# Ledger of designs, part 92: designed miniproteins, single chains, continued (4)

Each design is a single chain, and the fold is of that chain. pLDDT is the mean over its residues in the fold that is shown.

## One batch from the design tools (miniprotein)

Design m15194
Fold by ESMFold2-Fast:
Structure m15194 (fold): chain A 57 residues (1-57)
Amino acid sequence: SDEAIREAARVAGLSERQVRGLLTLARELGRDLAVAYAVRFGGISREAAERALEIAE
């Protein structure tokens, strides 16, 4: 939901756009690969990526 995305962005210190992108990757590739991609190419910490997915999923 949009509310869960806003909360995830606020708590993880990410933009709503970053959270939406992370959710799309998790849906397509699974959570582990989405987190790895976000860390390697997105400049997002593992902690932030995992925190955002925990809240937004």
Scores: mean pLDDT 84

Design m15195
Fold by ESMFold2-Fast:
Structure m15195 (fold): chain A 65 residues (1-65)
Amino acid sequence: TEEVEKAIEELRRIAEEGEGHVRGAALAGVGELEKMMADPSVSDEEKVKAARKALEGVRKVEEEA
């Protein structure tokens, strides 16, 4: 969905601008969301939830740095 695509774009932007653990977390999020987008067994609702969780996870890594 568009929300998941925007989340992937935002995570890629964070990875390009960030370094260390923040970059790693953002790249991991991109990989997981891309896998989910390629999997037809995963519902759009689950993909959106995963996208929101990935962005939240990266924010927590930034706060803990």
Scores: mean pLDDT 80

Design m15196
Fold by ESMFold2-Fast:
Structure m15196 (fold): chain A 56 residues (1-56)
Amino acid sequence: SAELEALRAELEALLEGESEELRQTILDNIDKVLAEHGEEGAILVVRIAIRELREA
């Protein structure tokens, strides 16, 4: 939870320059992964998203 919240905050900060549609799509996907695969799956997806955004 603390790790996921910190990673989610970092992801949202990185998404500040992106469209509202893209931000919502990414956040909705994280919520779906959390529901289907639990916190560990959500953490993995957030880490991948942060890496992709930092590489762009």
Scores: mean pLDDT 81

Design m15197
Fold by ESMFold2-Fast:
Structure m15197 (fold): chain A 94 residues (1-94)
Amino acid sequence: DVLDLVLQAIKKAQEGIKYLDQGKYKEAAEKFYQASKLLEQAAKLSPDEGLKQSLLQQAERLRQAAKYAEQGKVEEAKKIAQQVIDDLLRVLPL
């Protein structure tokens, strides 16, 4: 369901940040692209238009983080990815 896909996306984004800390930029970018695709799938399944648009926006931001990761721009990539994780965690029932 939507929540399971969002949780999987958060885990992939967190793995991406971990790879950035290890200097593994290609692996980090791959994780951010995977997280983005999971959020796009969650958006397609969402009946709420507001949530759908939010998920698509976060997916686009993760693609931007992947682009920075590919360029070795660790600080920029981490900042975007962490903001996406924080935003997604606010919409999940904890």
Scores: mean pLDDT 88

Design m15198
Fold by ESMFold2-Fast:
Structure m15198 (fold): chain A 66 residues (1-66)
Amino acid sequence: SAEEAREALEKAVAEATGLTVVETRVTSGTVTMLLEGASGKRYAVTVTAEDIDAARQSVEAAAQAN
């Protein structure tokens, strides 16, 4: 389900980035997450819920901000 895909993506993002997932919004076909680092700096990530592997690759590319 979309909710199961969201939870799996949240876990994968937290593991890949070391950031905390603060908020997740799910719309038809997309997932938007707000992430927060230890310094309180926030990052927004928008991904297609149907394409978890591509979403993970995008998150890994963004993880230079760790």
Scores: mean pLDDT 68

Design m15199
Fold by ESMFold2-Fast:
Structure m15199 (fold): chain A 61 residues (1-61)
Amino acid sequence: SIDEVAERIAELVGKNEVERRVVKHETRRVLEQHPELLEEVARLIDEGDIEGVIELLRSAR
């Protein structure tokens, strides 16, 4: 669940393997701290709103 969402975001945002690893790790950390965001993030991904995903995760830091 969290790992799958973090992987999808990393694939969409990361330009190379190092960036994908960093994005995945940071996304997992945010979602573990804010599990209520998981449904919102998954919905935004399904809607193709990648900018919304990035902004939501950034605001949760």
Scores: mean pLDDT 77

Design m15200
Fold by ESMFold2-Fast:
Structure m15200 (fold): chain A 74 residues (1-74)
Amino acid sequence: SLEELLAAASESPAAARVVLTHALTDRDPEVRLWALEQLRRLLPPEVLRRILEGVLKTETDPEVIAALREVLAE
């Protein structure tokens, strides 16, 4: 659940990165969109871009793909 993921991500900055990066591959596209928004606010653009390029290769949801492409186009 988003509540459990938020709790885990709040443990430390290092844990936040690991949990949120894992959440980008969650079964629920709503969780993936939430994780993208959190990482966009927490990570430097160069680090975020590297992570999102990997995620884009396996993403199948059209709304999540559109959001990933929008962030990568910045």
Scores: mean pLDDT 78

Design m15201
Fold by ESMFold2-Fast:
Structure m15201 (fold): chain A 115 residues (1-115)
Amino acid sequence: AEEALEKIKELCEKMVEAARAGRVEEARRLIEEASDLLIELLKSTKDLELLLEATEIFCDGALEVARLTDDEELLDLIIDRLRKIKKVSTNPEVKFLLDAGIGLLEIIRAVKKLE
């Protein structure tokens, strides 16, 4: 469990750096990898503190990628992955964090799609 959390932290740092460098394909791969690990963590443990920390780290990283990127497909991927994470989550506090993150990302996407 702690190893999965550290891996999620590392992947989130790398996806932000890839987005900052304009490496869209690398950022996409890292987002998919980090979100897949978070989904597996949600299925494997009921440790609420660990799940909240992992979810917060992923949401913070996703919001930073959204802020840094002008790639619409990457923004759509992030929103899709958060929605998929929410579907597998059974914890209302984790779902609340995911809903907050999705809402902020949809606002960012809407603003960036303006002319």
Scores: mean pLDDT 86

Design m15202
Fold by ESMFold2-Fast:
Structure m15202 (fold): chain A 94 residues (1-94)
Amino acid sequence: SELHQKVEEAKAYYENNKYGKALAVLKEIYEDEEISSKLSPEQKEALNYLIVALDPYGLSVKVPNWKELSEELKSMSSEEVEKKIEEAFKTLLK
């Protein structure tokens, strides 16, 4: 699906430390109503988490609960954040 192709592209950028490009692809998924309307509630939460993890100040995209997610991320270790990012990508690829 187009969702899977875009998520795999964003993940590939993330794994190559191209965080700005990863964020740009996630923004395209978020702003595309045809794709975003088909996401499950769990996939929407995963997408919002990934966006805030890469854009904690909401400079490119402000998801509805970005401040709360940003504060939660600040309370976590780097290892916990990385694991949750990996799980979020996995949720979007289901």
Scores: mean pLDDT 85

Design m15203
Fold by ESMFold2-Fast:
Structure m15203 (fold): chain A 85 residues (1-85)
Amino acid sequence: SLIDRLRQQQRDAQRLIDQIRDSTDPRMQSIRDMLQSQVDGISDMIQRLQDFPTPRMQRIAQNQLDLIDQSINWAQQSIQRHQQS
């Protein structure tokens, strides 16, 4: 379901946050803050889907899923490059 996909994204983002939580690198801290904002946004979207389960809300959530996937993938790649440097 759409909510299950959002919960998976929340878990994926939280996993990345946990990997870089103790980093003193300003770039990693910026990525952490961005990912935390995404986790908060996902929680809000899940709440909206539960409160207003309409086709319109599902379309809004689907568009947000695609944008969040791109952000999480970018963050994962950035973290991997930093760790390999």
Scores: mean pLDDT 85

Design m15204
Fold by ESMFold2-Fast:
Structure m15204 (fold): chain A 80 residues (1-80)
Amino acid sequence: SEEIERLIEEIRRLLLEAGVPEHMVELITKSLREAAEEGDVEGIRRAGEAAVALARQSGASDETIERIRRLVEEIIRLVE
């Protein structure tokens, strides 16, 4: 889905802006994409929680964390 790819790209941007290393961002975005393609809601949630944890470790604001959580929930709604 083009809309799912757009949401994943926005998560990628937020993680990079938070200072998460590019290789970790690539792993997270790959996990999100694969889970979304399979309709794996639990997999999307797991990848989303990993994204949140990495953003927090990099010093992301509460606003950035909330935005990442919202984007993950939007991906889940599009898959369900």
Scores: mean pLDDT 88

Design m15205
Fold by ESMFold2-Fast:
Structure m15205 (fold): chain A 75 residues (1-75)
Amino acid sequence: SDAEAIAKVDKAIEAVKAGDTETAKKYLAEAAALSSRPSEMQAMRDAAEDALAAGDYASALAVLRGGRTLLRNAA
């Protein structure tokens, strides 16, 4: 469900804030699997992972918050 996907995105956001990129990636994969919008979630994951790889945590957080808003609006 999108509510469960949002909960996983929230956990990914907390992992990014903690500097734990591997835990963030795990929760993003789980969010994509639970989402009614897998293509949009995959695009969010790709953009967030690119930002994390560049060390741009601010951009990663912005992308994840955008994806969270998309899921909330889908419900």
Scores: mean pLDDT 80

Design m15206
Fold by ESMFold2-Fast:
Structure m15206 (fold): chain A 96 residues (1-96)
Amino acid sequence: MSESELEAEILLSFARMFLSLAKKSESDEEIAELAKKAAELALRAAELGDEKIARESLELIEELKEVVKEKIEDEELKKEVLEYLEKAKERIKEIL
């Protein structure tokens, strides 16, 4: 494992942690911030890691989209976060 692959695994682990925190959060604003942080970490992991990390990062973003759709009640904030997640997803697809 290269240093980049190790960093990718660590970043993806932090992304999964933020996803778990978003699932437990009751505040729309907190869920939004946690989802955005998880997506940023997942994207960085995909850029540094192999195809497996990129695929796992895509799966994480899809799960974040479902959490946002289910838990965020503010329609404007929901739309903003979903657009952010979709942009991250498209960037990862370009790496694959």
Scores: mean pLDDT 87

Design m15207
Fold by ESMFold2-Fast:
Structure m15207 (fold): chain A 110 residues (1-110)
Amino acid sequence: MFKIEGTPEEDSIRVAKEIGEASKDKEKSRELALDMMRAIDPESVPLLEELMERLSDVTPDVSMAGAAYASLGDRTRELLEQMLNSSLLMSESMAGMGAVGAAVGVVVYE
């Protein structure tokens, strides 16, 4: 289960590692995205599940991924933006950044 602890930089690295591990499996990627939403904004979990189901029937593209991202709760979006903009995270794991993109893509595709 996803947990937010420590500094923003430490949390970003931890979350990116968890996303990287989950990206090896579509179901784990979906579960992690839901767990992240549950930790940040539990009231938005049903909306994210509905969005995942609706978008799974369309071809995944940057526009659909962007719509999914924009539909996340503000705190989840801020956490993802923080991970993407972290220079420390980028220096440790380019694969982690790819995994974040893959997790969003899996959400859209599944």
Scores: mean pLDDT 48

Design m15208
Fold by ESMFold2-Fast:
Structure m15208 (fold): chain A 66 residues (1-66)
Amino acid sequence: MKEKRKELAEKIRKFLEYLGVSKEQADRAAKAVEEGNLEEAGRILSEVFPEYTPEQIAEALKELLK
């Protein structure tokens, strides 16, 4: 549902801002989540959290949207 994706996107943006991630990177990650492009969101977030693969992050986001 678009509303649930928007809520998750806002939470991710705020969390990334709290961690000191650049506004551009935080906005890109949030936009990908809001659009349902979890593969792109996983790629962007793996640049911030290199301990996780893009695929692991995409699966975690998919679980949060259930």
Scores: mean pLDDT 80

Design m15209
Fold by ESMFold2-Fast:
Structure m15209 (fold): chain A 97 residues (1-97)
Amino acid sequence: MSAEEEERRKRLEEEIEEGIRLIQEAVVRTAALNEWYKQNNLPVVVFDDSSLRALSVSQLQQLIDILRQRLPSLNPTMQAAAQRVIAELEALLAEKE
């Protein structure tokens, strides 16, 4: 029982991690984010922590707003992943202000 519970927890964690990766990649490839990169003459790159850290306070806030608007249309696993991404973006926003 305990071993099966640990295995289920690990599988759920892996699904959430994959969901986070997909949302982060989708966010980086959104039209809005591509427009921000173009306006700042930056190359569009695959999502990573350094790319997000390069965003301004206003760009991070707009990204959070976009994710929050899309949140209700996602399935529960993707909602959990999106909430974690939002929390990461809010932490980066707090580091800048």
Scores: mean pLDDT 65

Design m15210
Fold by ESMFold2-Fast:
Structure m15210 (fold): chain A 68 residues (1-68)
Amino acid sequence: MSLEEETDRFLKTMETLSPEEQLVYARIWVQELVDRGVPLERILKEIERLPAEIQPAAKAYAERLYAK
């Protein structure tokens, strides 16, 4: 499955969740992408497809996971 297809599927799930649950799921999703070795640039691009309200937190989390 392509990263774009995974993001599309994730976005569909996000539409059914509360704002609090959306933040938790976004963090889990970002962690999985990092663990799979997806480059930070690709993760940040996919995060731009998430609801605007959660993008800053998701981006900060991704950048933090890539910091040593």
Scores: mean pLDDT 79

Design m15211
Fold by ESMFold2-Fast:
Structure m15211 (fold): chain A 88 residues (1-88)
Amino acid sequence: SAMEELKKAIVTLLMGEGITKAIEIIEEFLNPEEREEMEKMRAKIEALKPKAKETIERLEKSEEALELEKELREKVEKEIEEVKKMVE
């Protein structure tokens, strides 16, 4: 469904933001091999971003799509802040 496509696109973009922040938080604890694997994961997510952005732009015109994006972004930001508090 269009809503499932939108959710997947939003999650892809938020995962890209989340992995970057996660690497920054835990970078002192990663060995070189672990860092390389995290960077590979980030690169794979980055490759998906253009299609994800296109999907969001196509579907964002509905009020329901904008509400879903806000909800998912707030949820991801809350999870990132909780992880940050655990490390600090």
Scores: mean pLDDT 69

Design m15212
Fold by ESMFold2-Fast:
Structure m15212 (fold): chain A 94 residues (1-94)
Amino acid sequence: SQRDAFLAQALEYLGTLRISREVVEAAREEAARATDPEKVFFEGEIALGMMLIQESLGIPPRDEQIRKVLVAILVLGDEAERERLDEILERNLE
């Protein structure tokens, strides 16, 4: 599905980044308050797409973009996808 493809790509891309603890904490707080999964998915897709374009141009991702993708994984992800995120964060946290 489009959701499954998005989550797989998001997790792979986040695995290449160093991620700020502050960004992770902000994402967890936002995810806990999220009430619109469709909006969260849409914002996550836009953020990921923009970050991939930025990477092709040598432009680093912004904390807000990383936060939106993290929120999408936390809200939409199943147990296995959330476990993969925790593994990435353990390895890549600044």
Scores: mean pLDDT 88

Design m15213
Fold by ESMFold2-Fast:
Structure m15213 (fold): chain A 84 residues (1-84)
Amino acid sequence: SAEALEAAAKAARALLESRYRLAAEWAIVGGKLLGIEEAVRAAEEALSATGDLLPPALRAVAPITKHLGRSLEALAAEAPPLPA
């Protein structure tokens, strides 16, 4: 049904937004601990932009998450893994 599709899309969007914010918050903490200022700056910029990006969030998320992914990969090399 249309209602089921809307519910699924809303859940997927909430999960993506939650993962995005969690990754950015983790990158700030890890970046400060490891002295990776570029990761901290990128994550802070991502967090500040999230509210304004809500309608086009899915269109923009791919390049932004790729940028955050590179920062998190650098942090993960020296930090314990995030809980699943």
Scores: mean pLDDT 56

Design m15214
Fold by ESMFold2-Fast:
Structure m15214 (fold): chain A 85 residues (1-85)
Amino acid sequence: MKVEILVNGKKVATGEYAGEAVVHGKKAKVYVARATVPAGAEVTVKAGDTEWSGVNPESEPLDVEVRVYVFDDGEVGGESRRLAP
């Protein structure tokens, strides 16, 4: 699956295949991407037909890790976390 990270509408990273996991009994392929999101910038994650967006509400840039789970039944889930406090 194609996984892309956009900051203010510009592609900054592509998700890399990181392996497989089982989540709630469902097998998923895991894709991971990292990006720096400037203060007040919008971050958008695209995974196939699934898209979600957020904004960095902080006054400083955030280093984030995005994980995308592509389930064997075609469902897609995602999460992001800060790499720094």
Scores: mean pLDDT 77

Design m15215
Fold by ESMFold2-Fast:
Structure m15215 (fold): chain A 67 residues (1-67)
Amino acid sequence: MEEFEKQLEKLKKKAEEAAKAGDRFSLAAVLVGAASLRTSAKRLGDEEAAKKAEELIDEIQEKLAAL
């Protein structure tokens, strides 16, 4: 759980920075990272981490649509 939360925080920060820079490529890379993290969390049965990863994916998709 702690490892997933730390990874989620890093990805969320990268998404914020990429969105501020208008960097679609970096946002897409962070989206892939978040999707990978969600899959790993679901595989390990960490529903809370999977839910947080899905929330981050939604945020990144909204940021990409706004660019």
Scores: mean pLDDT 82

Design m15216
Fold by ESMFold2-Fast:
Structure m15216 (fold): chain A 81 residues (1-81)
Amino acid sequence: VEYFERELKEALERGDKQLASDAYVGLFLEYARKGDFEKAIQYAEKALELDPNHPSYENVKKAIEALKAGKADEAVKYLVK
């Protein structure tokens, strides 16, 4: 978490939206692993908002839907595909 929070801070200071989006995806994954699905979903939505062309866009979107349905194990499958 601390690693991705630092990466996010540096990316925002540089105005690098793609790097900031990558950091948000990392935070999404870390909070999902901790079982904090509310924060995980918030970070994932911010990532997609900053970079709609992100390579993981489709998988992150599917993972958000799985988390909203309470299926954390299914969400993880979309991220390791």
Scores: mean pLDDT 74

Design m15217
Fold by ESMFold2-Fast:
Structure m15217 (fold): chain A 86 residues (1-86)
Amino acid sequence: GLALGEQSVQDLLNLVARALAALEASPDPAVQAEGRATIDAAVGGLAALQRRVHSQQLDLPEEVGRAALAAVRAALEAVIARAEAA
């Protein structure tokens, strides 16, 4: 599976919490629905990648793991920006 340092895990959890808080503060129900779907897809995709690597007994290249984490962070930041702009 992906080996993450405690700080990286905490940073990701903090970012998810910030995205959820921004959505709760948004007055636009469409922004809330799309943002929740984006968070679920990004976090779910990372979890599915970890499960696939484990079930297939395959080594995940470090660059693939870093790219997946960067994509999740970018998706969460985009949710925050969209919610705050609405």
Scores: mean pLDDT 72

Design m15218
Fold by ESMFold2-Fast:
Structure m15218 (fold): chain A 72 residues (1-72)
Amino acid sequence: GAMEKLMQELKEQILRTLLGLALKEVEKDGEILGVEVTQISEDIYEAIVKTTSGTYKVTIDLKTGTFTVEKL
């Protein structure tokens, strides 16, 4: 229905915003060479970010509107 489409679009916008913020944080330490995004659950996404300085794991939680960055 219309509400389901609106919620889907909102989730996609939040995901893009949080991922963009996380990538800007990672870019402070090196150039991004590649990003692989995997959906872990309905509201949890994981991105493996390869940079010139190393590899980072980004976890995005759409339910809380938060992300974490971990250097691998």
Scores: mean pLDDT 84

Design m15219
Fold by ESMFold2-Fast:
Structure m15219 (fold): chain A 62 residues (1-62)
Amino acid sequence: MEEKLREVYETALRAGLEADRRGEDFERAALEAAIRKGRELGLSESEARSAGARAVEELKAA
């Protein structure tokens, strides 16, 4: 279960970085990627959103 949350977080980070490189909304990209990956892995939307929000905070700090 923790491995799935980590995968969602890493997927969100990568999506956010790719969006930022294109000049797109990295927060939206990261959160949408987290929700999609979480759904794929059978996680709840709240768990996926939580992991995505953590990724967004890391991207803002960078």
Scores: mean pLDDT 82

Design m15220
Fold by ESMFold2-Fast:
Structure m15220 (fold): chain A 107 residues (1-107)
Amino acid sequence: SKSELYEKIQEYAQILATSEDPEERAEAAKKLGELLSQVDDEDLVKQIVPLLVKYLDDEDEKVREAALEALSKIVKKYPEIVKPLLEEKLPTIKDEEVKKKVEEILK
């Protein structure tokens, strides 16, 4: 249901933002990508996408890869939300491989 979907999105956003376990953060980022691709709620997407963009600079490679995968899925439905945030983030991305993949999303 829409209510259950919304609750799961909030739970995974909380895990991504607060968990000290990179495995939990990576799974949360991946699930957010899957779940946000199923919602017709632009305001919710606008709230969560900045969090995923932040985790492109996570200390753990698996978390960075999961955030990239999530953003690659969400951009297909919400390019007008995702692309401007990625364009703003691009000059400051720390990992060169992540930066290159973000440049590919922006094409």
Scores: mean pLDDT 90

Design m15221
Fold by ESMFold2-Fast:
Parts: sequence; C-alpha cells; structure tokens
Structure m15221 (fold): chain A 100 residues (1-100)
Amino acid sequence: PLEYLEKGIEKFERLKELASKTEDSELLTRHAESGKESLEEAKRYVKEGDKREALIHLASAGGSSLGLASLIVTTGGPEEVREELGEVNKYLSEADKAIL
C-alpha cells in the first residue's frame, strides 16, 4: 500500500504545481494540498497498522479529488490537470485494495 500512497502524493503535488502556474485558483490549490495531506496521514496509519484510520484518510483524499474534478468542470481547466487527476484516482483505488 505504501508505494501507491507515495505515487498519489506525487500526483497531488503535481496538481498543486499545475494549479498555481495555469490558474491562480485558491480552491484548486487547496483541494490538491488537502489531498496530499490526507495521503500523508493515510501513509502514517498504514505504517502504524491502523487500517481503519488509513482508509478514512484515503477517503478524504478521494473527496479532494472529487472537489478538483468539480472545479475543473466549472472552470474549463487544462487537460494536463485532468490527466494527473486520473492518475491520482488510479493510485487511490490501488491503495484502497492494498490496505483492505
């Protein structure tokens, strides 16, 4: 599970970078940062063996991903942001399976 969480963190960091460079959108940047923070917490709980808390924080990262998707639809955000969001969702799904 740790490898998928690490990859998800990298993709949220990339989303934060893209948000700050293409749209100075506080909401896009905040959702990307929240997703990253949630995955860092999920990673910590995986290391502690607390599957329930890990899954709760993974679900929070999923919420951040949905927030980004909603904002992208509303603002017409760039394709590169949509592509990185797809990668995040892939790694969140793989982490969920690996933690269970």
Scores: mean pLDDT 77

Design m15222
Fold by ESMFold2-Fast:
Structure m15222 (fold): chain A 116 residues (1-116)
Amino acid sequence: SREELERRIRELLDEALEISEGRALSDEEQQIVRDMGLEIARVLKEAGHVLSEEERDLLTLLLLTLGLGVQSGNEELVERTLEAFRELARHSGLSEEVIERLLKILREAIERLKNL
């Protein structure tokens, strides 16, 4: 359900924060996460899709969780976060074509983060 997905997204962030043990994202890592968010916003605008406030909040939590997961080297957490993103996008009414475009943006950002 949507409510169970929202709970899982919040639990993923809590897990990422615990694993990071007070490590903040660097300025370079924060810039990659911001650039990823801007690319996602462009794809959504091009697709004519408007996110609700709740969907924008959940997206923000997922992007932060992804950055922390990559920083911690926790591949399992990264993959779980990508799957939660896919599920959120489907629940938001996005087409599979748009979802795959967004996932490509996320995977490219992951590679940039890993190569810092």
Scores: mean pLDDT 85

Design m15223
Fold by ESMFold2-Fast:
Structure m15223 (fold): chain A 64 residues (1-64)
Amino acid sequence: SDKEKLAALMAVVSKYLPREEVNKIWEEVKKAKSDEEAIKVLLNYLKTHPDALKEAEERLKKIE
């Protein structure tokens, strides 16, 4: 589900990214109109962090 994907991506972002960047990302996620839009926002930020992106993609593959 989109909620499970969102939770997984939020966990990866919190694990890999600096606190200041995480706070900025949460404000963008809060403005998203849907869970799908929030997922796209999170993935765009993760693209600049290869290790984080790899873990995010593996987690998403396991979620319907």
Scores: mean pLDDT 81

Design m15224
Fold by ESMFold2-Fast:
Order: sequence, then structure tokens, then C-alpha cells
Structure m15224 (fold): chain A 112 residues (1-112)
Amino acid sequence: SLREVLEEALRLIREGIALIREARRRLGDDPLLANQEAVLEALLRLAEEALRAGDYELALEYLRGAIGVIRDTADYLLAHHPELADLAARLRAVADRLDELVRRAEELLAEA
């Protein structure tokens, strides 16, 4: 169902947050990573609230925002912290899986 696809997308955002936290654990204090984690946590809360309200279109907007944050974080790590290329690759994989789920959810919503 559309709801199940969106709930799976929320689990992927939590995986993205965990990967950013791991990057912060390895690097110590990095203000950009701290900001990206905070933004992604806010987008997760907003998407959860939209899903609870049954506002699937709004939930999809927040999920698209989360994809951007995760991709930007991966690009930042590759450019500035190449020692964390493993985490950057995993963040990209999370963003790609989220993008696939968002496209599936958009198709399901269009059929409604």
C-alpha cells in the first residue's frame, strides 16, 4: 500500500540519520554534519506528522527534501573527508533507495 511504502521510506531516513551520526562520531565536531543531521531529523518529524494526518502529497515533499540532504551530505564527505568514502557510499545508497520509494509512492498516489 501507499502507506507501507511511505513507512519504509521513513525507516530509510532513520538509516541516513544513523550514518550521519557515525560520520560525526569518527570526525568529532563538524558543524556542517551537525546541521545536516538536525535538518534530516526535522524532515523526518514533518514527514511522520504528514503521514499521520493522511497528507501523502506533503509527506512526499518532505521525503524529496530528505533525499537532497542525504545526497548533499554524501557529496560533502567525498569532497572533504575521503577517509569516510564508505559512509558516503552508504548514504548515496540510502538516497537512491528513497528515490525509488518516492517514485513508487507517486505512482500509487496518481492511481488513487
Scores: mean pLDDT 91

Design m15225
Fold by ESMFold2-Fast:
Structure m15225 (fold): chain A 90 residues (1-90)
Amino acid sequence: MEEELRELAEEMARTAIEGGRNPDDPEIQERGRRLEEKMKKLPASDQKKVEELAQKIFLEKKLAEYEKKRDESEENKENLERLKKLLEEL
């Protein structure tokens, strides 16, 4: 059960990142919908655990992605600061 919750959280975070890169991809959108339905079948306590873990994984991956980008625009710096603040508030 704990391993399944971790896998679900990782899949949700990955799907959110991929959806951000390809917002018009119907396969990614459909995958997101299926993951949401799977989440709704879990007990509320498990849903909260998956959401918190998925949010943390998402923010950590986005932070790493922005840090690795060659162009340090002001927008990229603002995004990095915002993501770091969100991670600290989790």
Scores: mean pLDDT 75

Design m15226
Fold by ESMFold2-Fast:
Structure m15226 (fold): chain A 58 residues (1-58)
Amino acid sequence: AAAVEAAIAEGERLKAEGMRLIRENPNDLKKILRGIGLVLRGIGLQFEAGLKAGIPGG
């Protein structure tokens, strides 16, 4: 419950930070890759939190 909400919020921050890195440095491949990594990490964190929240409690 609360942990899931916190993980979703953190994932949103990671995605936003990753997008900023990409937008700020469109010509720097290293920074673009780092930004993509942050976005993917945020998505993964939210996905895992959502999966745990979606467990029927069996």
Scores: mean pLDDT 78

Design m15227
Fold by ESMFold2-Fast:
Structure m15227 (fold): chain A 92 residues (1-92)
Amino acid sequence: TIPKGTFDFTVYLGNIKLGTGTGKVTKPDVEGLAEAAREAVAQALGLPPEDLTFELTSHSAAPKPGETFTVEGTITRKDGRTFKVKIEGTKK
């Protein structure tokens, strides 16, 4: 089950922490989750989302308040570079 609600997010490129923010998952399906993750990474990198392709590889079950929700995937840039992305969120 994909969680819906407000989360505090931490965005990683591989082992590199890019930043933290608060975000909301409004579409509780795989497509909505993948799109939210792609937008979060694009904003963290300062790139337009159309310059990124995101492939969702895993996500955790719906968290209870205080539990960590994790999304993992692979980002491919227009220049052919690929990197693994991990987004950790805690449900409010």
Scores: mean pLDDT 72

